# Designed miniproteins, single chains, continued (2), part 68

Each design is a single chain, and the fold is of that chain. pLDDT is the mean over its residues in the fold that is shown.

## One batch from the design tools (miniprotein)

Design m6344
Fold by ESMFold2-Fast:
Structure m6344 (fold): chain A 100 residues (1-100)
Amino acid sequence: SVEELVELIEELAERIKELAEEKWKEGYSPQEIGEAVREVLEEFIEELREKYKASEALVRGLRTYAALIAHALAQAKSLEEALRDIEAAKKAMIEDVRRA
């Protein structure tokens, strides 16, 4: 269901925020954090495609968000900025899912 997918996206966003915060505190570069987040997002998208039979259009849209958020995180100047970018991407993904 759309609501089940929204809950999965919200859970994913929290996991990504925790990952970004952990790696930032450990001294990883913004580039490395962006790469780690991209890997988690791509794994989630593959699960949606295989387990939940997500449409090609939805998968394409989500992959675009994954690339954009990873790039934004790689350019982040602070943890606060990184967490804000993740929150913004979450909201955009949820809106697209509700409209699809």
Scores: mean pLDDT 80

Design m6345
Fold by ESMFold2-Fast:
Structure m6345 (fold): chain A 83 residues (1-83)
Amino acid sequence: MVEEVFEKAKEIVEKYKDDPRKALGEIINLLSEFAKKLEEEHGIDYAIEVLNELRERARKEGFGEIVTAADIVIALLEIKKVS
């Protein structure tokens, strides 16, 4: 569920507020695992759609680390789609 994953991402931002590199790495890992599950159950296009929803929510709420992590994971899925 995208809302639960978004809440976990916010918890990572708060936990590592003094270590932005660690926060970014942990969020990339979280979103990569979530994307893999979505891709396996619903396909790659659906995974990209859900991650874009999470990205827009993060943008509206001002969580730059979550936006950046989502952009990285989406880019990796787009590369996989054309390979």
Scores: mean pLDDT 87

Design m6346
Fold by ESMFold2-Fast:
Structure m6346 (fold): chain A 86 residues (1-86)
Amino acid sequence: DVRAELEAMARKALENEAKLKEQMEKHKEQEDAVAVMKFLLEAFRALVEGRDSPELRAFEELVEKVLAGELNDEEALEELRRRAKE
């Protein structure tokens, strides 16, 4: 179940949020990377909290396309960067 696996990954990401924020600070000059990380953290928070979020919907759509073989990892990362920048 894709959603159950995503929830497990999101919970682990939130448990390590302090480490993730530390990594973001080390890459403060990489604005695109920071935007993507903020987007993913919001999507993960929305998923764990059971709330609706545009970030979560976009993230789930991208994951489904990757799992269906419609996008490779590089294409999915580029699309994620584009959506994170709005």
Scores: mean pLDDT 76

Design m6347
Fold by ESMFold2-Fast:
Parts: structure tokens; C-alpha cells; sequence
Structure m6347 (fold): chain A 81 residues (1-81)
């Protein structure tokens, strides 16, 4: 069973993340944050300078994790809520 569900697609210098969700049993363990950091690190290594994502506004935890991961990797983050 996946700890994190979602997709990562690279289009030129833009990384697109969609359908991002963390399994409830792994919430509070820091695993979602760690996986998000690894996904954005991979996007940076593949040449991305910008990350675009669509996340439900009620999912404040996922939004926070994505913002922190983008800052750590020097990526511009665009969130559509």
C-alpha cells in the first residue's frame, strides 16, 4: 500500500503534481513531508524550476508540506486551491 498517492509530470522546466494524498495511518509520522521533499528534489534534478499543483483548500497540511519542500529545493511553487 503506498504511503503517498499522486503523480509527478515534467513539462520542460515545470513539474506538475496532481492527486496528492497521504495514507491516514502514516499521518503525523513525517512520512508525507519526507516523500514530498524527495519528489521535489527529483523534479529539481530533472531540470524543473517551477512546480504547479492543484490541492483542495481544506488540505492545509499538504499545502504546507509542498511549500516547505519547494523552499528547500529552490523551486517556485504555484498552488491552485
Amino acid sequence: MPILRGSLEIEGDVAKISNLAVDKKFRGKGLGKKVAEEMLKLAKELGATKVETEVDESNKGTIKILKEAAEKNGLELVIKT
Scores: mean pLDDT 69

Design m6348
Fold by ESMFold2-Fast:
Structure m6348 (fold): chain A 111 residues (1-111)
Amino acid sequence: EEKRKELIELFKEALEKMIEAVKNGDWDGADAVLDEALRKAREILTPEEFRAVEQVLGAIRAALNQESPEEAIETLKLAVDQLLAQTTDPRVKELIREIYKIAIELIEKYK
């Protein structure tokens, strides 16, 4: 779906900006980026899809509070595995996996 590509690009840009802000100690800037991404996602997604996206982005934000990239990755992996286990819609699972993949690539770059 074309809207899915636009949504993934939105999350990739948001995650890049959020991680950059966190790396610079700008937690307010990271929260502003997250809030804007969630606002945009809410306009596009169903309530169920939005809840899943809100949870995975929240897990990424929480993982960034860890002291090492390795601990951040492990924290995020556990949270995403739990979220995937409670998600039944294959399209929502795929969205969660795509966001997770982007976050892991960016966290590894953050080291």
Scores: mean pLDDT 80

Design m6349
Fold by ESMFold2-Fast:
Structure m6349 (fold): chain A 99 residues (1-99)
Amino acid sequence: MSAAERELEELAERYRALGEELNRASPEERPALLAEVADVLLRTIELLLEEGKISKEQVKELAEILRRELEEAVAAGEVTPEEAAIARRFIERLEELAE
């Protein structure tokens, strides 16, 4: 198993643990956990790009989907302004990776 494959498995486990934490989190704890989720996902995408498992075009498509989903979630009142800011920063960093 490559070092990248090991890091991807560790990132997947961390993502699962953060998801469980989010389900139990108070509203005050959610922004910090969402920022950690964003960091885990960014590192995962970076590794997948480096390993040639995904393309820059796929990352651009993901950023477009997430931007639309964020706009819908904001309109529905499903996310706070602080959570929306974290998601927007994540999308911006995805767009930078796809350049």
Scores: mean pLDDT 85

Design m6350
Fold by ESMFold2-Fast:
Structure m6350 (fold): chain A 80 residues (1-80)
Amino acid sequence: SPLDRIVDRLFEWLNPDGTSDTITREDLLKAFEEFFGVKTPEVEALVDAWMERFDRDGDGTITREELRAVVEEELKALRS
């Protein structure tokens, strides 16, 4: 499905080595630092915002299912 393709691409971007079933704060920080080409407090704040949004259980990791649920909610919002 389109949703599963989006989730797969996000996981590939955040975990390119494919060695984990979860995304950590460190994985997000690395991906964002690479994407923006800078290591600044603004990038860290963006990472923290994503963790707050996706880490609903407060366990410090984002699962594929948590990511999928949020992406699905965002896509539904875009369709009014």
Scores: mean pLDDT 74

Design m6351
Fold by ESMFold2-Fast:
Structure m6351 (fold): chain A 96 residues (1-96)
Amino acid sequence: ELEERLKDAPISVRKALLQVKENIEAGKVSKVDKAFLMMLVRYDPHPAVRREAARLLGKTGPDPEIERLLREAAEHDPHPETRAAAREALARIAAA
């Protein structure tokens, strides 16, 4: 599932994203996990990685720093699907 969407990304990044996804689903997301996802949204060269990181941030609950980052990504990311994922993540946070 996640691995299929990220098949063109480096294996180390795919494994790290899978671990963070598992932590979120278990209700065990850490500040380090959130910082890692924020770094990927801002700086990862792969649009698919930025898109998945944005989606995962949407599941971490309300956080003003994350919401600011997702607004920046929704307006300025060069890839339209990544911008859409950031908007969806913001809507998910607002609905929680």
Scores: mean pLDDT 82

Design m6352
Fold by ESMFold2-Fast:
Structure m6352 (fold): chain A 74 residues (1-74)
Amino acid sequence: MEKEYKKTKDELSQKFLSRTPLSNDEAVEMAEEYSKTLDKLSEKAKKNGDYKTSKKLKKESDISKKVADEIKTS
C-alpha cells in the first residue's frame, strides 16, 4: 500500500518537475494542481486505512500550496 502511493506520487512529481514554468502564473497553476492531486491521493490513502502515507501526502500538498501562495505574494 505505502509503496503503491509512493510510486504514484513519484510519477506525479516527475511529471510536474519535468516542466519548466514560463511565468509566475504558470508556476502557481502547476503548484496548485500538484497540491490538489496530492490532497486527492491523501484522502484515498486515508480511506484505505493508510494513515501514515495520507499524512505524508497531505504535508507535501500543504507545502506545494504554500509555494503557490508565496509566488502569488512575491
Scores: mean pLDDT 73

Design m6353
Fold by ESMFold2-Fast:
Structure m6353 (fold): chain A 97 residues (1-97)
Amino acid sequence: MMVRVAVFAAIETTPEGYRRSLLVTIILDENNNLVKVHISRGESYNGKLVYKEEWVTSDIDEALRRLERLRREAEKRGWPRHVEALDRAIEYLESLK
């Protein structure tokens, strides 16, 4: 099966050695139907992993609800790079409706 992959990623680092990663992977079939959305989030401090989250769905509406919630959290926490990546992922998924 030929698949198309869209990736939206953001990393934030602080001088104190904190790193926050976001990876949104959207997989479509050759007819632009959603196969899955995979969201990976990680946090490390001085190179040591302190948090990791993996989340997967094959439902566009469920994916949009999750991404919109994460976008609100990122905005509240002041993570502009994560907000931008999430906005692009949301726009991409909405274009598939």
Scores: mean pLDDT 84

Design m6354
Fold by ESMFold2-Fast:
Structure m6354 (fold): chain A 63 residues (1-63)
Amino acid sequence: SALEEELVRLLQTLGVSRESAERLIALIKAGDTTVGRVAIAELRSVGDLRAAALLEQLLAEHA
């Protein structure tokens, strides 16, 4: 999806590998709300509000 592609792109600009970004998305889509919430908190703590907002949207869609 366009949301998933944008998330991977943003996470890569933060130094996250494509493989790690795709794994995070896969875990959230499988219903791992804990990993999603932790990732959102980390992104907020470093000021990456756009990536945090996209992760929140993905979580809301799959939680």
Scores: mean pLDDT 83

Design m6355
Fold by ESMFold2-Fast:
Structure m6355 (fold): chain A 95 residues (1-95)
Amino acid sequence: MLSVEEAIGVVLRVIGLGEDMRLALERGDFEKAMEYAEEAYRLAKEAYEKSPEDPLVRRAVELALETLEELLKATTDEEIKKKLEEMIKELKELL
């Protein structure tokens, strides 16, 4: 199980990755935006596996979902869309 401090750290990291993803999209850097979104997804999923009942961990999952959904709306690449839809589905099943 994660400590409260570790859970807060995950939330803050996921928020930061969402902001970095939006900045990358503004620059037209879709590859970097995808990297930030994938990292947010991995962090949220790993935190959930360790502490599924923690409300801060659930908040991190919700924030990662928001990040993935924003990237999905901005992406024109069909392969990236499919990958994002799969990741979104996995996180939604956790909530």
Scores: mean pLDDT 87

Design m6356
Fold by ESMFold2-Fast:
Structure m6356 (fold): chain A 111 residues (1-111)
Amino acid sequence: SDAEFLRRLFAQLSAALAALRATLSPENQALLDRLAEELGEFVEAIINGDEEKAREEAEELLELFAELRARASPDQLAGVTELLYGFLEVASRFIPEIAEEFRAGLEEILA
């Protein structure tokens, strides 16, 4: 099912984020943990068809990413950015409008 697929994808992303976590400072690890938690909430909102909640979670993810950008090195940030763009490509199949808004927000933060 789409729900099982999205949950498996989130588990895969969580494992990749855990690997990146090992390269970060304790402060950045805490931010990454919060980003992973909000990503999980975003996935569940998509599965539940709750577009309003998905939009709210996308906004929170952008705020957390902006904080991480201020504190992480460019190389560390590149890994997180790649994972988020990969996730958004998949999310665009389910919530294209919100995924496009999220992508635009990421591009603005990275400018």
Scores: mean pLDDT 80

Design m6357
Fold by ESMFold2-Fast:
Structure m6357 (fold): chain A 90 residues (1-90)
Amino acid sequence: SPTGLSPEELSEIVKRAAEAAYKRGIINEKELEEMLEEAKDYEKAARVLLTLAGMVGVRGLAEMAELSPEQAERLRAGLRALADLSYFEG
């Protein structure tokens, strides 16, 4: 997996992070709806995760998704891998 996370884990992390971002006023209702729909697809969920990490940072994303320290470290490694992949393919 490019993220080091399963498709199910990635989808749940994206849903929690998007809902928390909406409650904190970081994203609007339309953006929340779009992100929740994209969370159903692995590649789209990964792009949403990168977008949210860009807005709040990896630490903020881990807090919003209510991740354990172990899950937060796995997320950080996965986001680095996704960012590197995007750079090499661009």
Scores: mean pLDDT 76

Design m6358
Fold by ESMFold2-Fast:
Structure m6358 (fold): chain A 69 residues (1-69)
Amino acid sequence: GDAARGKELYAALGAGLFGADGTGAGPPLLNGRGPSREEIFEHLRNGAPGTSIPALSDEDAEDIVAYLE
């Protein structure tokens, strides 16, 4: 994954799933107490049913995961 691209994608898409810091809208991802890397990837791949957040490509999901590391 590309962490720089992941940062841009997270601001546009992932923040809607997890909140701006990864703690507000979903599991606490950025404080080391949330789901595993694989679970984060699957959440991004599946999107958020019932919201305007679409399922992401493998590339986009992996780039966001690289940023969150």
Scores: mean pLDDT 60

Design m6359
Fold by ESMFold2-Fast:
Structure m6359 (fold): chain A 86 residues (1-86)
Amino acid sequence: DEIEKKVQELLKEIQAELKEKLAPLENAPEEEQLRAALKLLEERLKELKEQKKKAIEAGDEEKAEVLEKLIKYLEEVIEQLKEELA
């Protein structure tokens, strides 16, 4: 599944970015780390939604499908983090 492979590649990139950006918060309270992760994921989700719009406008159906699946995965992760902070 080529689409699933591309989704997994992008998820690994997002995980690496989160690790790097959250590294300065390793000694911070867990709640601060979770709030920072949530903000970073919400920003990334916004970027992905704009990329999806551009892919649709360009007629890049494969890229649009990859981005749609990735957006759904991140929305689920964001909801889980919100529950942990509630």
Scores: mean pLDDT 84

Design m6360
Fold by ESMFold2-Fast:
Structure m6360 (fold): chain A 59 residues (1-59)
Amino acid sequence: SSSQIQQLQQQIDQKQQQIDQLQALLSTAPDHVRPALQQGIADLQQQIKQLQKQKKQVQ
């Protein structure tokens, strides 16, 4: 695999870990912070989809 594929996979893995952390926080979060956490998760999911698309194009 190329260095670029490895870098993209590392970025995907890091963002997935961030989602996992935010989901854990969301399960115990006060109501007033939940929308911000949900938006953060949605943004990270969108970023992962873009990175997965890039990975497929360079693979």
Scores: mean pLDDT 87

Design m6361
Fold by ESMFold2-Fast:
Structure m6361 (fold): chain A 90 residues (1-90)
Amino acid sequence: SMIETIAEAIVEAYLSEKDEEVRKLLREALEALANGDFERARELLRKVIELTRDSVLLSVVGELLRMIEEEPLEVVKEVAELALKKLDEL
């Protein structure tokens, strides 16, 4: 599914990122999305864009920001919840 594909891409981007601070900001952004705090999530995702030097993470964050603007609320929450679940299983 699209949700599974995007969640997996988020996990791969998280694992690709070498900066612990950037990984922490991404996790906090996903937690904000899962909780429906889209304003906080947007702030955190913007910080990830400013700090990351990883093109894979940059691409994934761009897609998450697009989804916040264009996709239904429940779809964005479900993607974030699934990504967090996968990260907790690492």
Scores: mean pLDDT 88

Design m6362
Fold by ESMFold2-Fast:
Formats: sequence, structure tokens, C-alpha cells
Structure m6362 (fold): chain A 91 residues (1-91)
Amino acid sequence: MELLREGGRLAGEAVGLVLEELGYSELVDEGRRRVEELARKAAENPELLVEFAEQMARESEELARISKNPEARRLAEEAARLFREAAERAR
């Protein structure tokens, strides 16, 4: 559970940095909050855990690939790793 929540926090930070990079600074807090909320809900719902964690891992890997911000890439890569570990442990 902690892996999914931590992954969500890191993915939220990465989304915020990417939104700033793209010129959507006004959406940073909303984007971060949405990702964190999705991870929190999945952590509280075991039957959705594996599917959600696998999807978030793929999306975080994509975010890392497209981001020009080195810190956003690092956070997204770390989030992907945590989401993959959460999916593996839930199987």
C-alpha cells in the first residue's frame, strides 16, 4: 500500500513539473492532486490495485520519456518502479 501511495505522490510531482514545462502552471496543483487521489483510492480498493498499478506504471514511463525536465523524468521513473513493485506484490 505504501508503494502505491508513494508512487502516486512522485507521479503527481512529475505531472506538476511537466505541466509547468508546457506552460500550464495554473494546472500544476490540480494535476498533482488528481494523480495522488487516484493512487490513494486504488490503495484502498484491493480489487483495482493490480490493474491501476500496471496502468500508472506505463503512464509514468511515458511521462518520463516525453519530459524535458530532468527532475520530472527522475520522479516519473521512480514512480513507475514503485507502481510495478506494487503490482508484483499484489499478485
Scores: mean pLDDT 74

Design m6363
Fold by ESMFold2-Fast:
Structure m6363 (fold): chain A 85 residues (1-85)
Amino acid sequence: MARYEALVAEHRARLPALQEEVRRAREEKDLERLEAIVEEQAAAALEGARLLYEAGLISEEEYQRALAEAPAIVAETKEALRAEL
C-alpha cells in the first residue's frame, strides 16, 4: 500500500489549494467550475477505490457499490450547488 499512502499524502497536501478554489468559485457563482470540481473529485475517489480493490483492501462488492452510487452522489451534489447559487 505504499503507493496508495503516498497518493493520499500528496492529495492531503493539496487540499488547502482545492478548498481555496472552491471558495472562490462559490464567491464568483461559477457553477460550471464548481460542477467540474465535483466531477474531478468523484473521478479521484473512484480511482482511490480501484487502487484499494487491486490491493485487496476492499471487496469486489464494495468497489462495484462505489461505482454504482457515484453517479447519483454527483447528481445530488450538483443539484445542491444549483439550489445554493
Scores: mean pLDDT 77

Design m6364
Fold by ESMFold2-Fast:
Structure m6364 (fold): chain A 84 residues (1-84)
Amino acid sequence: MEVDEVRKRVDEAVEKLRQVAEKYPEIAGEFKGMADALRGLTDEAVELYKAGKPEAKELISQVRGLADGYLKLADEIEKEIEEK
């Protein structure tokens, strides 16, 4: 089920952002903002899906892409901070 898959991916991304924020308090606020934004978009996608809106499929795809992007970004930022 698309919604279950995207929720799982979002949970993975949010957890990664939390772990990096815990390790690097200096960026915790920015990562919290990213996690909050991702959760908000996920809730919107789920609401549209439950309402049977055709736009839900596109938004679910976008949320999944954003979660994947945030996972990559968290890894890149962690590496950059360690290189400073």
Scores: mean pLDDT 79

Design m6365
Fold by ESMFold2-Fast:
Structure m6365 (fold): chain A 77 residues (1-77)
Amino acid sequence: GRPLPEEGREATEEVLRTAIERGVSPEKATGYALRSIGAAWHALYMGKYEEGGEEMARTGEEVGSEEGAEHGRKLAA
């Protein structure tokens, strides 16, 4: 499979970690992780940095991960 770039991997790990710590269901946690992966794909492989970064930031904000949200904001800048 295609590996995630380091920035996308770090953001996804942070989102998943926060979801698990908050006691989010496995299904919902998987949804957040998949959204972060898709956002990283759009930003880092498709060159849609603003769109992918904004979606990554929103995903981080929804799960309550400020570090995850900050990764998205940096990609969108």
Scores: mean pLDDT 75

Design m6366
Fold by ESMFold2-Fast:
Structure m6366 (fold): chain A 66 residues (1-66)
Amino acid sequence: MDSATDLLFAAGDALSPENGEKLRELGEEVRKAYEQGIAEGDEAMGKATKLANEAFREARALREAE
Protein backbone atom coordinates (compact mmCIF):
# COMPACT_ATOMS: atom_id res chain seq x y z
CA MET A 1 0.00 0.00 0.00
CA ASP A 2 1.19 3.52 -0.73
CA SER A 3 2.85 5.02 2.34
CA ALA A 4 3.15 8.74 3.10
CA THR A 5 6.85 8.35 2.22
CA ASP A 6 6.02 6.92 -1.23
CA LEU A 7 3.69 9.87 -1.91
CA LEU A 8 6.41 12.37 -0.92
CA PHE A 9 8.97 10.64 -3.19
CA ALA A 10 6.48 10.64 -6.09
CA ALA A 11 5.74 14.34 -5.51
CA GLY A 12 9.49 15.05 -5.45
CA ASP A 13 9.97 13.30 -8.81
CA ALA A 14 7.29 15.59 -10.31
CA LEU A 15 9.00 18.82 -9.16
CA SER A 16 12.19 20.59 -10.25
CA PRO A 17 15.41 18.71 -9.32
CA GLU A 18 16.17 21.13 -6.44
CA ASN A 19 12.68 20.97 -4.91
CA GLY A 20 12.47 17.23 -5.63
CA GLU A 21 15.65 16.64 -3.61
CA LYS A 22 14.17 18.55 -0.65
CA LEU A 23 11.03 16.39 -0.74
CA ARG A 24 13.13 13.20 -0.98
CA GLU A 25 15.00 14.25 2.17
CA LEU A 26 11.68 15.01 3.94
CA GLY A 27 10.30 11.63 2.80
CA GLU A 28 13.33 9.85 4.26
CA GLU A 29 12.89 11.70 7.59
CA VAL A 30 9.18 10.76 7.66
CA ARG A 31 10.06 7.12 6.94
CA LYS A 32 12.58 7.01 9.81
CA ALA A 33 10.11 8.74 12.16
CA TYR A 34 7.38 6.18 11.37
CA GLU A 35 9.85 3.31 11.88
CA GLN A 36 10.69 4.77 15.31
CA GLY A 37 6.97 5.24 16.04
CA ILE A 38 6.29 1.57 15.33
CA ALA A 39 9.24 0.54 17.53
CA GLU A 40 8.84 3.05 20.41
CA GLY A 41 5.05 3.58 20.63
CA ASP A 42 2.48 6.34 20.85
CA GLU A 43 4.65 9.40 21.64
CA ALA A 44 7.08 8.67 18.81
CA MET A 45 4.17 7.89 16.46
CA GLY A 46 2.63 11.28 17.33
CA LYS A 47 5.90 12.99 16.39
CA ALA A 48 6.00 11.00 13.11
CA THR A 49 2.42 12.06 12.26
CA LYS A 50 3.26 15.72 12.94
CA LEU A 51 6.37 15.49 10.74
CA ALA A 52 4.35 13.85 7.93
CA ASN A 53 1.72 16.64 8.09
CA GLU A 54 4.45 19.30 7.96
CA ALA A 55 6.13 17.52 5.02
CA PHE A 56 2.87 17.35 3.05
CA ARG A 57 2.29 21.06 3.72
CA GLU A 58 5.79 21.82 2.41
CA ALA A 59 5.20 19.60 -0.66
CA ARG A 60 1.99 21.52 -1.45
CA ALA A 61 3.76 24.88 -1.03
CA LEU A 62 6.61 23.79 -3.36
CA ARG A 63 4.09 22.52 -5.95
CA GLU A 64 2.09 25.78 -5.84
CA ALA A 65 5.31 27.84 -6.14
CA GLU A 66 6.13 26.11 -9.46
Scores: mean pLDDT 73

Design m6367
Fold by ESMFold2-Fast:
Structure m6367 (fold): chain A 64 residues (1-64)
Amino acid sequence: KLEELKERLKELADENGYIPVEEAYALLLEYGFSRELAVKILKEVVEGDKIPLDKLLEKLEKEL
């Protein structure tokens, strides 16, 4: 489950390693995260309107 989520997040990342917030949020919900938990995780790693992939992956490994 976690490995599949990581691969899908990598596919969403642009060439600079960023994922749009809305796409990251939708994927976390698809993988069974609650809205509250998804918002909490993304809020802690967001930079402007984008999510850096490396920070998100590190955060997910600690939460799961």
Scores: mean pLDDT 81

Design m6368
Fold by ESMFold2-Fast:
Structure m6368 (fold): chain A 97 residues (1-97)
Amino acid sequence: SAEENVKKVEEEVKKKAEELTPEYQATTDPAKRRELLKELLRFAREEALKYEDERNQRLAIEAEVAIEALERLAAGVPVTAEEAEERIERRLAERRA
């Protein structure tokens, strides 16, 4: 079921987060912290893409938009929460077509 697929993705993402936590906590460099967060988000996207249900497709899009937001933040051009939500809804609609 879609619910079981989402739980599997959430469990794998949680394990990856626990693996990355010591390095994230030890790091004082904001750029390195952003790269660790991007690594976690890329992992979440790839795990979600293993499933075709709408909840995992949304999770993959949310992770993709979050990666783009972190890259823009690093470039000094932050993405607002409203812009992020608009990007998610647009990409989700495009996948339904």
Scores: mean pLDDT 85

Design m6369
Fold by ESMFold2-Fast:
Structure m6369 (fold): chain A 59 residues (1-59)
Amino acid sequence: MIKEEAEALKRKIEEEEVSPEEAIAIADRLTKLASSANSEEVKVLSEAIRAAHDRVLEL
């Protein structure tokens, strides 16, 4: 589900070595999920998107 996918992608960014290209792809995926998300899911997606963007800026 959207929440579980967003949390899994956030964990991947935080715990694994991801390339800038992969981090951008994850951010794009999360943004697409946000278009179909309810209010609770949007909150989780926003946190995950922020983590992905922060990762790109670090790399």
Scores: mean pLDDT 77

Design m6370
Fold by ESMFold2-Fast:
Parts: structure tokens; C-alpha cells; sequence
Structure m6370 (fold): chain A 73 residues (1-73)
């Protein structure tokens, strides 16, 4: 879990250094896949996603999102 959080935190920091606005999303990527996603467009998931981390449950995806946001605060 910490490895995933650190990876996403560094990805957000890198994208922000490049001048991008970054959104962190958690939810269903498809009917069978749950993910935590970094995207440059808050209305889109998948297409245009810069990082996608498949998670075993929606609860885990939300925990990763919350910890990444907490670390960036």
C-alpha cells in the first residue's frame, strides 16, 4: 500500500511541476475493475489518465486516494 501511495504522490508532484492540474479519482474503471486514477480532466477516467492503479476493492481505491490527498496537503 505505501509503495502505491508513494508512486502516486510522486506522479502528482511531477505532473504539477510540468504545469498540469491533476485530479485523483477512485472508482470503477470497468464493470470488473476498480482503480485509483490520476487524470488531467476531472470529467474523464481512462482516456487521458496519466496513472492507473488497479485495486482489489473500492474501499482500497478510496483509501489510496485519501492518503495521496493527505500527503499532498
Amino acid sequence: MDEIINRLVEAVRQLRREGHEVRILSGYESSTKVATVLTLDPTRTGVGARELVEMPTLEDAKKVRDEVERTLS
Scores: mean pLDDT 70

Design m6371
Fold by ESMFold2-Fast:
Structure m6371 (fold): chain A 94 residues (1-94)
Amino acid sequence: SPLDEIMDQAIDILQQLTNYLTQQALETGDRKLARASMLLGAHVVSFSVLRLTKASKEEVKKLIQRAIETIEKESDTPEAQQARQQLEELLEQL
């Protein structure tokens, strides 16, 4: 369904960003990057659970909004800002 496709795209965007931030945290020892990767990883889990259940459009919107808020608060990397823009574009499709 279109909603499932949007959830799959959100999972992919967040997983790619989580993997990037995790790698950077491991290489640098930066606690802020480590925190951002953990919080974004939690959103990947939440979306994955929602994808396996009967999700409503409103639940998907709320999770995308929370992921955007987490990126805004916890990460200022160009990769995080690109992921935020991609998530905002998905939100416009809902």
Scores: mean pLDDT 89

Design m6372
Fold by ESMFold2-Fast:
Structure m6372 (fold): chain A 54 residues (1-54)
Amino acid sequence: TPVLRPGDSLEELLDAVLEAVRRGEITKEQARAVIDSVEDPALRERYRARLDAL
C-alpha cells in the first residue's frame, strides 16, 4: 500500500502480531519491534502491555 494512514488497520496488524506470538510463529522480540514502531503512544502502550502479559 503506497499510502498508510495512522490508525488505518494498525490495530488489526497489532492484533495479528500478538496472535502470531501466541501461536509461536514469531518471537516476542520481533513483535516488540513492530509495536515499538507505532507512533501512537496510547496504542503502543496498550499493545506492549498485552505482549508483556503473554
Scores: mean pLDDT 76

Design m6373
Fold by ESMFold2-Fast:
Structure m6373 (fold): chain A 53 residues (1-53)
Amino acid sequence: ISEISKKTGVSKKTIKEIIREGRELGLSDKTINAIILGDIPRTNILNYREMSR
């Protein structure tokens, strides 16, 4: 986490929030890591949350 934060410029807090939200939505670790690295837009997490309402 700390090493990824330093490489990507994403804060440790943001990484923890993405992991938490992804796991609550049942996303795989691979998908969560892709979101952290910017390969998948974080906005997709918000869309999943809205659909789960």
Scores: mean pLDDT 64

Design m6374
Fold by ESMFold2-Fast:
Structure m6374 (fold): chain A 96 residues (1-96)
Amino acid sequence: MIKTLKTKSGEELKVYDFAVTVKLKNGEEKVFLARVIIKKDGTMKIIFEDGSVVETKIDPNLSDEEILEKARELIEKHVKEKYPDAESITVEPVEL
């Protein structure tokens, strides 16, 4: 689910959490969280548990479903680049 937060400065932030499951060819499974923060100016920031950050610009008028899909694609791309030998990568939105 999408959660809307307001900062003390009055900035409106949309926050989404994703669970990422990486299955490696050797049978190892890694599970971690990715946090997506969307600013009203169209800045999308994705923060991974390892401290990696992906930042991009999106259309601030996108629907919540379009935002979720774009975030999922960016997370999957980043994880594939980090784990090129992954057998499967699953990216699922977490309920808040």
Scores: mean pLDDT 79

Design m6375
Fold by ESMFold2-Fast:
Structure m6375 (fold): chain A 95 residues (1-95)
Amino acid sequence: KDELIEKLAKLTREALREAERLGVYDQVKPLLSQVNENALKLAELGDIEGVEKAVSYVEKAVQLLREGRVDEAIATLQKAVEDFSKELKKLEEEK
């Protein structure tokens, strides 16, 4: 749904602002880019649940960054990238 993609984009901008303030922009940006790319591909395949999970991961990362819990925020985004890459591979293999 377009609403979920817009929400993901807004949360991604918030996460990048918090990361820049904490001096970890370069660590967080590539992970957020991968999460957004994977979420867009899942949306194109009709996996709305996958997009909702992407929103939840980024929202959690924003909260963790606001609390200064950088390592946990990075781990959350890394897990999101891994989970979505695995899901996309399964969807591609099933046609």
Scores: mean pLDDT 82

Design m6376
Fold by ESMFold2-Fast:
Structure m6376 (fold): chain A 68 residues (1-68)
Amino acid sequence: SSSQIQNIQAMIDQNEADRARLEAYLAARPPPQTPMEEAIYLFLQFVANATAFVTERLQQRLQQLQQQ
């Protein structure tokens, strides 16, 4: 339905905005100096990638609803 399409689009837009903020934050951080800092960097990169994956799944659902 049109309402579901609008709601999913809003979720996609919010996720993309949040991911852009996280990516900007990561780019602004100083380079890691210890193994622990490297682990934290890798974890934050994983979170960014997971958010992108969720957004792609929402886009696939949006396309399916638009074809109905």
Scores: mean pLDDT 84

Design m6377
Fold by ESMFold2-Fast:
Structure m6377 (fold): chain A 71 residues (1-71)
Amino acid sequence: SAALEEVRRLEEEALAEGEKALAAGNEKEVKKITLRGSIEAAEILAPTASPEEQARLAELKARLEAELAAL
C-alpha cells in the first residue's frame, strides 16, 4: 500500500514535469522524464515484490536505464 502510494506520488510529479517540458517544446525531456519515472517506480516496488518479480523489475530497470543513456 505504501509503495503504491509512493508510485502514485511519483506519477503525479512526472506528469507535472512532463506537462512543463511539453509546453516548452522539449520532446527529449518528456522522454527522459518518462524513463526516469519508470525506473524510480521499479526501485520503489522491488523491496515488496516476490523474488521472481524482483528479478523482472531489475531487468526492466536495466533496459530503461540503457534507453535513458541513449537519449
Scores: mean pLDDT 81

Design m6378
Fold by ESMFold2-Fast:
Structure m6378 (fold): chain A 93 residues (1-93)
Amino acid sequence: MEEEMKKYLQTEFGLSEEEAEEYIETLKDNGTEGMKKQAEFMVELAARLGEKDPEAGAEMLAIIKAGIEKAKTSPDERLRAAADAAEAKLAEL
């Protein structure tokens, strides 16, 4: 599973092996910090997808923005923290 996801991230999003491994490691952390890093990575993946396929990248970005708005209304503090991190990352684009 881990090798398959690493190859997928490298092929579809143009991540380096190190970047793909870092993303996979963040998926193992279900705490606030891990969820924030996962959200930031989702924004980065949408940006990289947009370089190869602007339409697909825009669709992924729209899904992320909708997810941020939904997460802000969540009773889970970790999801709200992840939404804030994703918004901050989007502002850097």
Scores: mean pLDDT 78

